# Ledger of designs, part 6: designed miniproteins, single chains, continued (2)

Each design is a single chain, and the fold is of that chain. pLDDT is the mean over its residues in the fold that is shown.

## One batch from the design tools (miniprotein)

Design m4178
Fold by ESMFold2-Fast:
Structure m4178 (fold): chain A 57 residues (1-57)
Amino acid sequence: MAALENNKRGAAGTLAIETDPEIIAAAQAVIAAKTLEDALAAETELSLLLMRKAIEK
């Protein structure tokens, strides 16, 4: 994830806990999606990422 000047993750936009930045970035992509198609694609990626981390772990 490319961090722009405003740290959206750290600026009270998320819980600032011990979380994986990959998961945070994927969740932010879902939230930022304005169209159903983009939201569906981002949600699918997030779901696959979570499943992969659960299996890998």
Scores: mean pLDDT 63

Design m4179
Fold by ESMFold2-Fast:
Structure m4179 (fold): chain A 62 residues (1-62)
Amino acid sequence: SFYDEVEAIVKEVRALEGLSEEEKEEALRKIQDAFFQGVADGDLEGALARAREVLEEAKRKS
């Protein structure tokens, strides 16, 4: 489900090594913002795409 995919992305960000607590918190905030905006706009696919982009950026920093 959409919620399961968001949970998986959040879990993956939290599991990243080499990121500070501040960097993880920023990434998680961006993911949460994307989720809320997607729900407001009725665009869950766009919300997931943006959340995945945040995860990929976080992976590049780690």
Scores: mean pLDDT 82

Design m4180
Fold by ESMFold2-Fast:
Parts: C-alpha cells; structure tokens; sequence
Structure m4180 (fold): chain A 74 residues (1-74)
C-alpha cells in the first residue's frame, strides 16, 4: 500500500540522516544535508496540514532522499 511505502521511505530517510551524521567528516557537506532535511520537513508539515494525499507526501520524502544522496556523491 502507499501507506506502507510512505512508512518505509520515512524509515529510509531517518536511517540515511543518522548514517550521514555518523560518517560524514566534512562539516560543509553535513550542513547541506541538514538544510535539505529542514526544507523537506517544512514541506511535509505543510502538506500534512493541507491534507494532501499520501502519494504527494511520498513524493516529498523520495525527493528529499534523492537530494541527500546527491550531496553524498559529491
């Protein structure tokens, strides 16, 4: 279900952020990741408050994950 996909994506996001915090030595890279997470969290809060459907919420989470992964590839 989409709800299961959202739960899995949120778990992946949480784990990715925790791993980045533990492994990234470059403070500029880490700051970029936290800025991405902060923006994504704001978008998620606004989407929940607006009653957006779960598929749109899932897209926000997936986009946030992709942006973090892009920074990790730098």
Amino acid sequence: SMEDELRKALQELSKLVSEARETITDPEKLKKIFDIVSKGTKELREAFQAGKPVDEILEIVKRTIEEIKKILEE
Scores: mean pLDDT 84

Design m4181
Fold by ESMFold2-Fast:
Structure m4181 (fold): chain A 97 residues (1-97)
Amino acid sequence: KILNHEEFLSLPKEEQLEYLKKQLEEIVSKFSEEQKEDIKKAFRELGLSEEEIEKLLKELGEANVYVALGIHQETGIPLKEITEEQLNEYMLETWES
């Protein structure tokens, strides 16, 4: 079930993050194999090896990898230096828009 803005803001911060991650995972799960490959191609063009891309996907999950790419595009922070704390903060801030 999609929460409205008031319902979302009534949640504890941990539950807000869990909800956003779940929504993002649902969005990413609808990506075609071609769209997923385009994301991997973008990471290769940024100089990541296949092993580094697979490690990010395994450790962060597909949804968090998408957020990390967004942070990199907005801030220029190298993907390897982006922390889970920064991913969580970016996710919360972008949803308030």
Scores: mean pLDDT 68

Design m4182
Fold by ESMFold2-Fast:
Structure m4182 (fold): chain A 101 residues (1-101)
Amino acid sequence: GRAASGRAVYEALLAALDALRASERNGGDEDLVELAEILAEVDRRSHELAVEVARLLLTDPEKAARLLEEAGLPEVAERVREYGKRRREQQAKALARERAL
């Protein structure tokens, strides 16, 4: 939910990545793995930035990408934008299917 702290979201995503790597489990959680990798890279530069990006990543990925560009991480910002685009496309397809029924 929107009320979740960025730190709690970030810690949950890191735990998910660690669990997936430990179990060698490969499946429909590819987005969570990508999010955890992005946040791990940001955390290496700034923990405070990683928390803020985690908070925005699920609600406003474009704002998260801008913060990353301002911090000198344009490659990570591009990955965040690609993630946001895929998520919007998936959501649009789901809504289109629902409206077609």
Scores: mean pLDDT 66

Design m4183
Fold by ESMFold2-Fast:
Structure m4183 (fold): chain A 61 residues (1-61)
Amino acid sequence: SDEEIEEETLRLMLEAMFRLLRQGAPEEEVVARAKEWAARVHAQPTPEEALRVAREFVEEI
């Protein structure tokens, strides 16, 4: 369902943020990247495209 896709998208975004925190990234950098990621996710035309973009965030870290 769209709800399940949205939940997985959020889980991946949180995973990316936690990876940055574990690498010792400063809070300001983590917040800035989280805002960028949220904007990119919200700009996607479908939940499936949003999920694809969120997966890319985790892979880039």
Scores: mean pLDDT 82

Design m4184
Fold by ESMFold2-Fast:
Structure m4184 (fold): chain A 71 residues (1-71)
Amino acid sequence: SDFDSLLDQLSSQSVYTSSGTLIQPDQSFRDFVDSQGIDDDRRVQIGRRTLQLIQQGYDVVTAISQAWQQV
């Protein structure tokens, strides 16, 4: 729920890479996270870390992968 809300916020907000490219969340990752059965707290932490990494200039796929490894 909270992670889906963060992904929805990301997709509805104009989030750009350092190169000026508009970022859209990967729908397949949303499905992947849901399939893992992780608890809501960890889901939110992954979402927050993903947004932080995107703000640092990482692309969405790399940001999500790194957040998953770090959380």
Scores: mean pLDDT 62

Design m4185
Fold by ESMFold2-Fast:
Structure m4185 (fold): chain A 55 residues (1-55)
Amino acid sequence: SVEDELAAFIREKLLDPSLSDREVLQAFLDKARELGLSYAEGMALLAAVAAELRA
């Protein structure tokens, strides 16, 4: 699913020590846009993925 693809993508980017928090966020938003999500949908999904990573 789109959610699973974005979750895998953000986990991989979070493990990259060369990327800043801003660069990780921008890469995620760019990926969400390429997958056809709006900014609001991308941000909502990022929040959900972050919550799952804390669980």
Scores: mean pLDDT 74

Design m4186
Fold by ESMFold2-Fast:
Structure m4186 (fold): chain A 76 residues (1-76)
Amino acid sequence: AAEIAYEAALAEAGKIENERARRLLEELARAEYAGDVERAEALADEIRALPKEEQEEALRAVGAAQERTAAALAAA
């Protein structure tokens, strides 16, 4: 389950053209996979503090990764 979520998060982050948003999402995915709740929360706050356009792109990628993870788990 955690591996599927991690791979989905990295795949969707890799589609982001903005380097700052992409790096934050990649770091968030790694923190969540490692179980580092404190770092994951700090990174999520950084994403929410991004300019509107970058934040919308990042949140769309997070949503897509969550949908992909849920679909993969439902198919198993």
Scores: mean pLDDT 79

Design m4187
Fold by ESMFold2-Fast:
Order: sequence, then structure tokens, then C-alpha cells
Structure m4187 (fold): chain A 90 residues (1-90)
Amino acid sequence: GVLDLDQLRRFLDRLVELGVISPEGAEALLDGVAGPVEIQSVEITDEGVLRITFTYVGPDGRRQTTVLEIRVPREQAEELRTLIQRLAAE
């Protein structure tokens, strides 16, 4: 699935609400992306870590792949997994 910039902002806003990242951190991440974000995988590990692998284009026009690990209570991890899967399916 793919997130456009508005969908990415909605996901990042939820991370800010949960205290995972700062509002300034969310804006910096959004500013670092030039175009849609490709979601390669979304999983919750046996330790309860939400692991998202994604590919995006940086401001230099180059494709980059990174892994984001989010450490929140399991209920929040499940909520975030559902949110990103829903957004990536739009």
C-alpha cells in the first residue's frame, strides 16, 4: 500500500498524540519526504514492537528504505497497525 502526504500526516499526528514523536519531529519527517510513501511491511513483534518498513523519495529525488520501530503498549501498537493498513488501502 501507499500513503500520500495527507495520509502520512494523519499517521504522524497519531504518533504525536501518543507521545511517540514531537510535533516538530513529525513536521521534520513530513518535510523530508517528496511524494508518496510505499509501505513494504507492518508487523508487531513477539516483544510488542510495531515495526514498519517503508520506501520513500527524499528531497534529493532518491528512493530510500527505512524501518520505523514504535514502542508503545500493545493496544496502541494494534491501533497504529490498523490505522496504517487502512490508510495504505485507500
Scores: mean pLDDT 82

Design m4188
Fold by ESMFold2-Fast:
Structure m4188 (fold): chain A 80 residues (1-80)
Amino acid sequence: SMEERIQRLKDRIEEAKKLLEEAYKKGVVTPEDVEEFNRILQKYEEILERYKKGEPVSEEELDQLFAEADRLIERLKEKL
């Protein structure tokens, strides 16, 4: 379901946040990592708000945000 997809996206973003916090503790976080995370989080919150209001949310929009989160996670894992 769409609700389950949105929840899985939230879980992925929480994974990215934990990796970003770990990267910060190791002194390997960049401003670009923080900017990318904040952009992903903002887009997620906008999607969640629209979904709660009964506004249409596309599968393509969610897939794009999953891909962005996965790219950030991969980049962070490479330097941890």
Scores: mean pLDDT 88

Design m4189
Fold by ESMFold2-Fast:
Order: sequence, then C-alpha cells, then structure tokens
Structure m4189 (fold): chain A 65 residues (1-65)
Amino acid sequence: ATVTTTITVSGVTYTVTVTASGSSVTVTVTSASGLTATATTSSSSAPAIMAAIAAAVAALNAAEA
C-alpha cells in the first residue's frame, strides 16, 4: 500500500510517500524545489517510519543548503 501526505518544516512543504512491501517500508520525501530523498526501514511502527521521514527531511535540508 502507498500513502501520500504533506508536512511543513520551517515554512518548507515536503511531500511524503510511504510504500509498504511485506516487512519493508520505503519513505520517499520530495521538497517543493523537486529534490528527493529516500529512507528504508524494516519496521512498520510509527516511531520507525517517523525516524525515516526525519532522516530524509534532514538529507533534503542539507542538499538545499
């Protein structure tokens, strides 16, 4: 299953796509400028998915700096 949502951090909007395949979850974060980052976790728990989202957002912020 694929779930798409948006989050806003420091006035910057990110599109978050979470794709679940068995025990693996892939998180793809896209910035408003078109940059993307991906993170994968083997846990479908909310803390693990949130950690993956945070890591992808941090990577995009570093790339945009």
Scores: mean pLDDT 77

Design m4190
Fold by ESMFold2-Fast:
Structure m4190 (fold): chain A 90 residues (1-90)
Amino acid sequence: MLEEIEKLLEESKKTLEQVKEMYKNKVKEKDFKELAMKGFELLNETITKATELIAESTDEELKKKAEEIKREAEKLLEELQKIYDEREKE
């Protein structure tokens, strides 16, 4: 539930940091793309689960926490997309 979504967000953050390192070090495109795709999957799952929790919950405090996690995950998704697009332009 909320704890699972928080864990997904932390895993997403770690994956994005690894993708940023791969981008900086010009790691092989295949390895970069595989990790970036994992990052996209984790972030999309985080957003989906947070959205479901917001829709289904009657607890306003829980909804507020899920909204915060969703907003953070959306920002991380935008960062990952920018890095991915910059790599494709190279």
Scores: mean pLDDT 84

Design m4191
Fold by ESMFold2-Fast:
Structure m4191 (fold): chain A 61 residues (1-61)
Amino acid sequence: SLLAHVNDALLLFKAGVPTSTIRAYLRQHGVPEEHIQAIIAFLEANPQATQADALALAQTL
């Protein structure tokens, strides 16, 4: 689900994985490019984001 992929992206970002690697991960899992751009922009703007924030983002996509 999109929520699962947003949560995975959040955990990878918090673990210090480069955003280029996170983009590749999301792309390989069939996430649309528009959603990948929104997810990465969200993570870069909100480095302290929680899983609740990830749920809110997933519901707006």
Scores: mean pLDDT 86

Design m4192
Fold by ESMFold2-Fast:
Structure m4192 (fold): chain A 81 residues (1-81)
Amino acid sequence: ELIPAENPTSRQRALVALAKKLYEIAKKLGMSKEEIARQLVDAGKAFGLTKEEMLAAAYLIKQELGDEELARLIVKEVESL
């Protein structure tokens, strides 16, 4: 399901950093986790990440935020690409 990333690329690290910021803002604004997942996948695509790299980034986001539901929603969005 989620692919572990032990040596993340600079673009994957950028996506994880964005996820941390967006998660905090979205929580305060009442944004849904599905909306957060969509925004993060759009950003990953804009950063030029492959599907596999985005799945690895979802694993890192799960580790950083502790949110399995968000990680699963990110995977679902990536798989719909």
Scores: mean pLDDT 76

Design m4193
Fold by ESMFold2-Fast:
Structure m4193 (fold): chain A 90 residues (1-90)
Amino acid sequence: GAPGLSEEEAIELAREAARYVFELYKQGKSVTEVAIEGVKRAEELAKEDPERGLAYATGMGAAVRTLMEDPNASEEEIIERAVEAVRKLL
């Protein structure tokens, strides 16, 4: 492929985003608060590398949507959804 973010790196960023979303939600933060914190992290990554920021934002968005659709979703299910979203981006 073209030089840039590798598939493995993009998938790991999606996993990190999903775990962060799940952790904040378990701490009692609202879906809105979780989304705001996720966007802040994505923006910080994008300042150094726009591709890394986009991968993180994609994973975070999928994780947040999974929790909105099923508040009882497991961490594994949220991670799987985030990874699937990033794979579709690549």
Scores: mean pLDDT 84

Design m4194
Fold by ESMFold2-Fast:
Structure m4194 (fold): chain A 84 residues (1-84)
Amino acid sequence: MEEDIKFAEEVIKEAEAAAQRYRDAGLHDTADALEQSAKEIKDLVERLKAATDPEEQRSLRRELAIKTVATKLLIVGADVELEL
């Protein structure tokens, strides 16, 4: 659980840094999408920290894993467009 939260916090930091970089580059829609993803990951982390039921914790961990992976893929896709 703590490892999942730490990884999520790292992805939040990456997404927020990438959003600022893309906003500075004029990729406003991508920056907005990354800011929204970071907010959603923060909400999932908060819910996971509050969850005491093992089944709910497993469900939240799975959702968090999917969202963090999707966010990293969004950063990779945007970096391909930004590199030029």
Scores: mean pLDDT 81

Design m4195
Fold by ESMFold2-Fast:
Structure m4195 (fold): chain A 92 residues (1-92)
Amino acid sequence: MELKKKAIEKLKELGQRAVREAARENPDVVPEIQSLLLKALEAFEKGDYEKAIKYLEEARNVARQAGVERAARILDEMLEEFKKAYEEIKKK
């Protein structure tokens, strides 16, 4: 199904935007956010959607705790998109 492909592309696009915003506001948190986003992408690619969502939640919490509000908002959008994609995949 193309839902998985669309979700992966969305993760890549939004993840790059989140990293850029984090780098602009607080570069010290970039390695942690990038690491979590890479783990989320890998888990999603392998079909472990719950693990992918968990890594996105962790990345969002890291951004929020560091005060990089724009990055946190983008990560929250990614999280909602992936929860929706996961529900659609579960129905098929």
Scores: mean pLDDT 79

Design m4196
Fold by ESMFold2-Fast:
Structure m4196 (fold): chain A 83 residues (1-83)
Amino acid sequence: AVEEALAELRELAATAKTPEARAAAEEALAQVEALVANREEVEKELNETAENPPPLEEALAEAARRALAEARQRVAAAEAAAA
């Protein structure tokens, strides 16, 4: 769920070992929070770009999951570079 991905992103930001890793996690968190805050615009875009758009909640959950996966890779890369 979106809420679970947001919780994981908040934990990732809180536990990040370098400033660069923390910034990456916080940026991803802000992006997902912006999507949730602008959910009506996301729904409009889905309806305009797809003949059979997925349910809004599923689309938001998928976007949040992708943002979390990318944030985890960016955090790992930043921490590896610092080591």
Scores: mean pLDDT 78

Design m4197
Fold by ESMFold2-Fast:
Structure m4197 (fold): chain A 59 residues (1-59)
Amino acid sequence: SPEELAEKLGLTPEVAEAVQRLIDAGVLTPENAESVARTLQAAGLVTPEQAEKLVEYLS
């Protein structure tokens, strides 16, 4: 859920909602989590620590 992502990964509510939509749409999967997390980090939407936690969360 977006609330769980915000709590566990320290994401803002808006970023958590966006990430959850990517998961629900099948765009963000365990197999591509590192690539997607890197893209979000490059866009300034997540910190390096949050990107790492996102990959771990999906494993």
Scores: mean pLDDT 82

Design m4198
Fold by ESMFold2-Fast:
Structure m4198 (fold): chain A 82 residues (1-82)
Amino acid sequence: SLAERAKELARRAAEAIAAGREEEARALEEELAKVVKELAKEDEEKALEVVRFAEELGARVALATLTDPEERADAAARLAAL
């Protein structure tokens, strides 16, 4: 399904970011955005679920990789708001 494909892309993008593969992460994020836009036309609730899933993964990677206390606090606040 589109939702499953989108979640897979989100997981792969998060893994690429964590590994420092910025170009791969960017390509995966672009593909994810396209899939989410298509999913939103069919099922807005499922698209929102995928967006929240991707944002949660992104915030977790940021918390694991950021060393600045203020940036880490901002990432934690974003995660808490999801």
Scores: mean pLDDT 79

Design m4199
Fold by ESMFold2-Fast:
Structure m4199 (fold): chain A 86 residues (1-86)
Amino acid sequence: MKLVITLGNGTVLEFEVGDTGREIIEALRAAGASDETILAVGLAILSIGPLTAPLTEEDLERVAELLRKFAKELTDENGIKSVSIE
């Protein structure tokens, strides 16, 4: 199971079960995500647990659900275009 985040600039980022919130945030920052996008993702993960904890399958599903809500407000090239679970 993977969390797939597509940014407005077309960059696709994939995260697996066991990845940490810190790794997700660092990957988004490296891909050029906006500070607003980084904050939204960070808050979604922090609502589940600390950024250093490995994410479970349920955690990735919950992050995806929350980020789909935030994607509606983060519509620029440095925001979130789509979020899926694969």
Scores: mean pLDDT 82

Design m4200
Fold by ESMFold2-Fast:
Structure m4200 (fold): chain A 95 residues (1-95)
Amino acid sequence: ADAQLAALEAEIARLKEVTDEAKKVQNGSLEDVKKVTERLIEEGRAFTAASDAAWAAATPEQRPRVAQLDKEGSDALKAGYDAVATAIKNAKEKE
Protein backbone atom coordinates (compact mmCIF):
# COMPACT_ATOMS: atom_id res chain seq x y z
CA ALA A 1 0.00 0.00 0.00
CA ASP A 2 2.53 2.66 1.13
CA ALA A 3 5.13 1.37 -1.35
CA GLN A 4 2.61 1.47 -4.23
CA LEU A 5 1.54 5.01 -3.25
CA ALA A 6 5.19 6.17 -3.16
CA ALA A 7 5.80 4.51 -6.56
CA LEU A 8 2.77 6.31 -8.03
CA GLU A 9 3.99 9.68 -6.67
CA ALA A 10 7.46 9.05 -8.19
CA GLU A 11 6.00 8.09 -11.61
CA ILE A 12 3.78 11.21 -11.64
CA ALA A 13 6.84 13.39 -10.92
CA ARG A 14 8.70 11.80 -13.87
CA LEU A 15 5.61 12.13 -16.10
CA LYS A 16 5.31 15.85 -15.25
CA GLU A 17 8.99 16.33 -16.22
CA VAL A 18 8.43 14.71 -19.64
CA THR A 19 5.21 16.72 -20.12
CA ASP A 20 7.18 19.95 -19.50
CA GLU A 21 9.77 18.79 -22.07
CA ALA A 22 6.93 18.12 -24.55
CA LYS A 23 5.72 21.72 -24.08
CA LYS A 24 9.26 23.02 -24.81
CA VAL A 25 9.53 21.17 -28.18
CA GLN A 26 6.49 22.96 -29.70
CA ASN A 27 8.79 24.34 -32.45
CA GLY A 28 11.36 21.54 -32.40
CA SER A 29 12.43 19.14 -35.14
CA LEU A 30 10.58 15.89 -35.86
CA GLU A 31 13.55 14.06 -34.23
CA ASP A 32 13.14 16.09 -31.01
CA VAL A 33 9.38 15.45 -31.01
CA LYS A 34 9.94 11.70 -31.61
CA LYS A 35 12.35 11.44 -28.64
CA VAL A 36 9.93 13.24 -26.28
CA THR A 37 6.99 11.15 -27.59
CA GLU A 38 8.89 7.90 -26.89
CA ARG A 39 9.65 9.08 -23.32
CA LEU A 40 6.02 10.21 -22.82
CA ILE A 41 4.74 6.77 -23.93
CA GLU A 42 7.22 5.02 -21.57
CA GLU A 43 6.39 7.24 -18.56
CA GLY A 44 2.66 7.02 -19.37
CA ARG A 45 2.83 3.21 -19.25
CA ALA A 46 4.78 3.36 -15.97
CA PHE A 47 2.18 5.77 -14.52
CA THR A 48 -0.72 3.49 -15.59
CA ALA A 49 0.97 0.43 -14.04
CA ALA A 50 1.73 2.33 -10.80
CA SER A 51 -1.85 3.70 -10.66
CA ASP A 52 -3.34 0.20 -11.11
CA ALA A 53 -1.05 -1.17 -8.37
CA ALA A 54 -1.89 1.72 -6.01
CA TRP A 55 -5.66 1.25 -6.51
CA ALA A 56 -5.36 -2.53 -5.94
CA ALA A 57 -3.31 -2.08 -2.73
CA ALA A 58 -5.06 1.05 -1.33
CA THR A 59 -6.78 0.99 2.06
CA PRO A 60 -10.14 2.85 2.28
CA GLU A 61 -8.27 5.77 3.93
CA GLN A 62 -5.72 5.90 1.06
CA ARG A 63 -8.29 5.86 -1.79
CA PRO A 64 -8.89 9.67 -1.82
CA ARG A 65 -5.10 10.24 -2.12
CA VAL A 66 -4.81 7.63 -4.90
CA ALA A 67 -7.75 9.32 -6.71
CA GLN A 68 -6.02 12.72 -6.40
CA LEU A 69 -2.71 11.31 -7.72
CA ASP A 70 -4.49 9.44 -10.53
CA LYS A 71 -6.12 12.72 -11.62
CA GLU A 72 -2.78 14.59 -11.43
CA GLY A 73 -1.08 11.92 -13.55
CA SER A 74 -3.95 11.71 -16.05
CA ASP A 75 -4.01 15.52 -16.40
CA ALA A 76 -0.21 15.59 -16.94
CA LEU A 77 -0.37 12.77 -19.50
CA LYS A 78 -3.17 14.51 -21.42
CA ALA A 79 -1.25 17.81 -21.41
CA GLY A 80 1.85 15.96 -22.64
CA TYR A 81 0.01 14.28 -25.53
CA ASP A 82 -1.73 17.56 -26.45
CA ALA A 83 1.70 19.27 -26.52
CA VAL A 84 3.19 16.49 -28.67
CA ALA A 85 0.23 16.68 -31.12
CA THR A 86 0.80 20.44 -31.49
CA ALA A 87 4.58 19.93 -31.92
CA ILE A 88 4.03 17.27 -34.64
CA LYS A 89 1.65 19.63 -36.49
CA ASN A 90 4.16 22.51 -36.25
CA ALA A 91 7.08 20.30 -37.38
CA LYS A 92 5.11 19.01 -40.41
CA GLU A 93 4.13 22.57 -41.40
CA LYS A 94 7.89 23.46 -41.50
CA GLU A 95 8.57 20.73 -44.12
Scores: mean pLDDT 84

Design m4201
Fold by ESMFold2-Fast:
Structure m4201 (fold): chain A 75 residues (1-75)
Amino acid sequence: SEEEERLWSEIALHLNEMRLAYEEQKDLDAAKAHGERLLAILEKVYPEHVEEFRRILADPAGLPAADARLVELLS
């Protein structure tokens, strides 16, 4: 649906911005801000999964797992 496509685009944007902040900019504050925005969106749409994502997104190594999990939920 259009709503699902919009949510995916928004989530994908914040995941990519977190990756750029961690890997290229070394800006932990920016990474945290994008992570908080992503979690706020997830709390509104998938509240039962927000705690899982909070744990995954606490570690830069978790970004691919977060992306895969979001694809699963939106499929």
Scores: mean pLDDT 74

Design m4202
Fold by ESMFold2-Fast:
Structure m4202 (fold): chain A 71 residues (1-71)
Amino acid sequence: DPAYQRSVQLTAEGARAAAEGNLDEAVEKFRQAVALDPENEFAREALRIVEEAKRRGDPEAGVKRLDELSE
């Protein structure tokens, strides 16, 4: 399924953006991933984590939680 494959790719791009400290781009990529595949649980949880980190002004804690999610 091309939509599923693109969702996985966008999730990887979002994780990379978060690791680079670009939380705005990470949120955008994860939102796109969830829109393409609402069953992508990793992308849904990653989006929640990054949006919370951005709201709190704590990108370091957000990146740490995202790394824990990728276990």
Scores: mean pLDDT 82

Design m4203
Fold by ESMFold2-Fast:
Structure m4203 (fold): chain A 68 residues (1-68)
Amino acid sequence: ASITLIVKDENTIVLKSSENIEKVELIDGSVINTNTKELTFSKDKIPIKVVINGKTYDLRTEAKIVVE
């Protein structure tokens, strides 16, 4: 999957994927279940990993990072 992490400002991060995201792991250790290609996060809920088609991606190394 192609994954982009957009840092819009100090409070807003947008996660985009070419394929449906099944799970997101946040920096606080929580996991959210989803079935979407786009999610928005606040500064206290930074995404660190995603699961897409059963494969885990580390957003720090495997995502394209864009700062707006």
Scores: mean pLDDT 83

Design m4204
Fold by ESMFold2-Fast:
Structure m4204 (fold): chain A 83 residues (1-83)
Amino acid sequence: MAEEERLKELAEEFRELEREIMRLKGVEITPELEEFIERYIRAHREELEKLVEEAREKLKQMKEDNTDEARAKRSEERLAEEK
């Protein structure tokens, strides 16, 4: 058992990742978007694990870009080491 629990955890993690990605992209999370995500999760339960991994990679890339942008504003921290 606990397979449903695992799917719930994956779905919750995917939802969180998707929200963070949307926020970083500057997209407002609407109720319609939330419903779309929920439906997508249900339709792709078997792929949830892969979707979560891909979302994590995308979030990391976007975070890296965002932190670079934030660092550009306050760029005065060991920039000499990071070329």
Scores: mean pLDDT 70

Design m4205
Fold by ESMFold2-Fast:
Structure m4205 (fold): chain A 95 residues (1-95)
Amino acid sequence: VDPAEVARLRAEIAELTAKRKEAIQKYNDALSQGNEKEALKYRAEYYEAMGRIAELSAWKDFAADFYRTAAELYEQVGDTEKAEEMRKKAEELES
């Protein structure tokens, strides 16, 4: 176990945890405004962050599921590029 690698992993997880909290906050704000498209976008960002956290934690099965959920949500909001990116991440984790 390399202390520098552990420190880098902790820093990345902390950043992703902050992004997850921000996505939840923006999701709730969008829902309160009746903006369903924005709510789905932030829900997608939440699951993308969850996927990366699970991936870094060696939770491959959960990471793949989170990325697939993010892909479906990005597709619903019309972000086809992000949806394809998330699908590829899930496929890489399942192979």
Scores: mean pLDDT 83

Design m4206
Fold by ESMFold2-Fast:
Structure m4206 (fold): chain A 74 residues (1-74)
Amino acid sequence: SLDEVLEKADKLIKEGEKLLKENKPEEAIKKFQEALKLYKFLLKNGGPGYRDEIEEKIKKVEENIKKAKEMKEA
């Protein structure tokens, strides 16, 4: 179900955030990229009523990926 995909994506974000706190930005990026793929799937296959919420989640994931990449440069 789409709800299971959303739940999996949200879990991947929390795993990525935990990895960032553990100073593992490369592993965190992989989790965020997996979540991004699932959110994009939801955006493509979900109804219009969920579009704005999923687009906001995608934006936050992209910001987290950017932050993790900056941590790799430090």
Scores: mean pLDDT 83

Design m4207
Fold by ESMFold2-Fast:
Structure m4207 (fold): chain A 62 residues (1-62)
Amino acid sequence: GFYQLPEDKDIDPFSGKVMPKSEVEARVAEHDRNNEPYVDEATGLNAEELLKLWRETTKPIV
């Protein structure tokens, strides 16, 4: 059938996983407190992918 989010479910903004709304709220609060980076809004890349891109495009000779 068609997929639709129940009212008691929401998407975790840090991982894109469908979770209970209360779990998402708790997880967001935890990540906010820890200042944990998520997917970069400008590029759509996570921190590891951004670092890899920088390493591939900018290898200093010095």
Scores: mean pLDDT 57

Design m4208
Fold by ESMFold2-Fast:
Structure m4208 (fold): chain A 76 residues (1-76)
Amino acid sequence: SRAEIEAELERHAEELLPGLIEDVRAGKISLDQAVGILYASLVNRGLLLGLSPEEAEELARRLAERYRERMERELA
């Protein structure tokens, strides 16, 4: 179901976040680059789970924006 796919993408984002935050803190990547990496990973995962390209891009955008806010709070 879509709810199961959304939950799996949220789990995937949660697993990627600590490494992305560490890379931004270390100056290896910018916050914008970290959000871009997360977005691309979520699009690819959504496609593999059976979402259309349009659905995968839209869901990945919403999740990447939500997790951008969390990354900004962690980095402040």
Scores: mean pLDDT 90

Design m4209
Fold by ESMFold2-Fast:
Structure m4209 (fold): chain A 65 residues (1-65)
Amino acid sequence: TLEVHTARFQLGDRLVVAASVTDTETGAQGTGFAEVPLAEATPESIAAAEAEALAQARADLERRL
């Protein structure tokens, strides 16, 4: 089973989207993150950043399995 967590936080004039994917049976975890300038933060750009962070997290997890 995979658990997915995402977090968003402001760092100056940027929005950081962080993602983690954990395999609950093995304890293996993958992480990823992406940034969006706050001035350009739209639902679309935030969704794209979240997708990028999640893709990175999944790839990181696969390298650990």
Scores: mean pLDDT 81

Design m4210
Fold by ESMFold2-Fast:
Structure m4210 (fold): chain A 67 residues (1-67)
Amino acid sequence: DFQKKLDEAIKYAKELAKKYGLSEEQLQAVIDALKTHADQFPDSSLEQLLTIVKVSLDGLVESQRRR
C-alpha cells in the first residue's frame, strides 16, 4: 500500500545516503522532504517517490561537491 511505497523510498534514500557519505542530518532532510510530498500527494507512484529521493540527494551531493 502507499505506506509501503513510502517505506521503500525511505530505504532507497538511506542506501544512497550511505553510498554518497551523507550525514544523518542530511538524510533526515531528504526523508522530511519525502514525507511532505507524500502527505500532499498520497496517491504518488513508487517511481515518483524514488524521483523525489534522487532529486533531493543529488542537490545535497552537488552542494558538498561545490565546496
Scores: mean pLDDT 77

Design m4211
Fold by ESMFold2-Fast:
Structure m4211 (fold): chain A 98 residues (1-98)
Amino acid sequence: SKLENAIALLKNYTDQTIENIENQFRKLKEKSVEEAIEWLEKERDKLNKEIESITQFLLEKLEPADHETLQAEVDRQKKKLDEHIEQLLKEAKEELEK
């Protein structure tokens, strides 16, 4: 179904984004923890805008009855991404305090 495809796309986007962030953040931390933190904070803002754009695109392609279900999945994936970014930032800030 279009709804199932939209949910799968959103989950795949979130999982790929988390993996990409982890890999890039790790690489940046090897050079500068401060620069890695600055990058991740900027990336968080960019990703929030990208998720909003993806959500709007998917809502436009779905029947109105499916909008609530998609929005609930968007909210879950945004929370998952935000919690992951917050954990990476917390760990990096702890490294700076040592």
Scores: mean pLDDT 87

Design m4212
Fold by ESMFold2-Fast:
Structure m4212 (fold): chain A 70 residues (1-70)
Amino acid sequence: SEIEKIEKEIEKLKKEIDEIIKEYQDLHDQYLAGKISEDEFQKKAAELEKKYKELEEEGQKLMEELEKLK
């Protein structure tokens, strides 16, 4: 069904978001351990934040579409 298709797409996006959060946490831990510079941390964190925002926007659109079908 269309509902099941959208729910699966949302599930996939949630997994991708979880992966980004884990990458951010690992990056933050590396920064706190002095393994990377503040500049490197900020650059990589900004890249992850951009990806996160794109996935959040896509997920919001899918959730709105799902709500219309219920």
Scores: mean pLDDT 85

Design m4213
Fold by ESMFold2-Fast:
Structure m4213 (fold): chain A 71 residues (1-71)
Amino acid sequence: SELDTLQSGIESGSLSKEEVKEQIKNLLRSGADPKLIDELIELYVNQHGTLDDFIDLNVVVGVELIKQAVG
């Protein structure tokens, strides 16, 4: 699945923050569970260890969820 692909890319360290952001947007737009996306964000941040990455990625999720709620 696309979620499994994102998880594998995070675990292997092959994805940049910008690639992770784009995959999160695409997954949420296709109806992925936000809870699973949150778990993947925590995985990415634990690997990189930066608070700024955690904030940035959670802002991406929030913006996409707002867009879905308002149309």
Scores: mean pLDDT 78

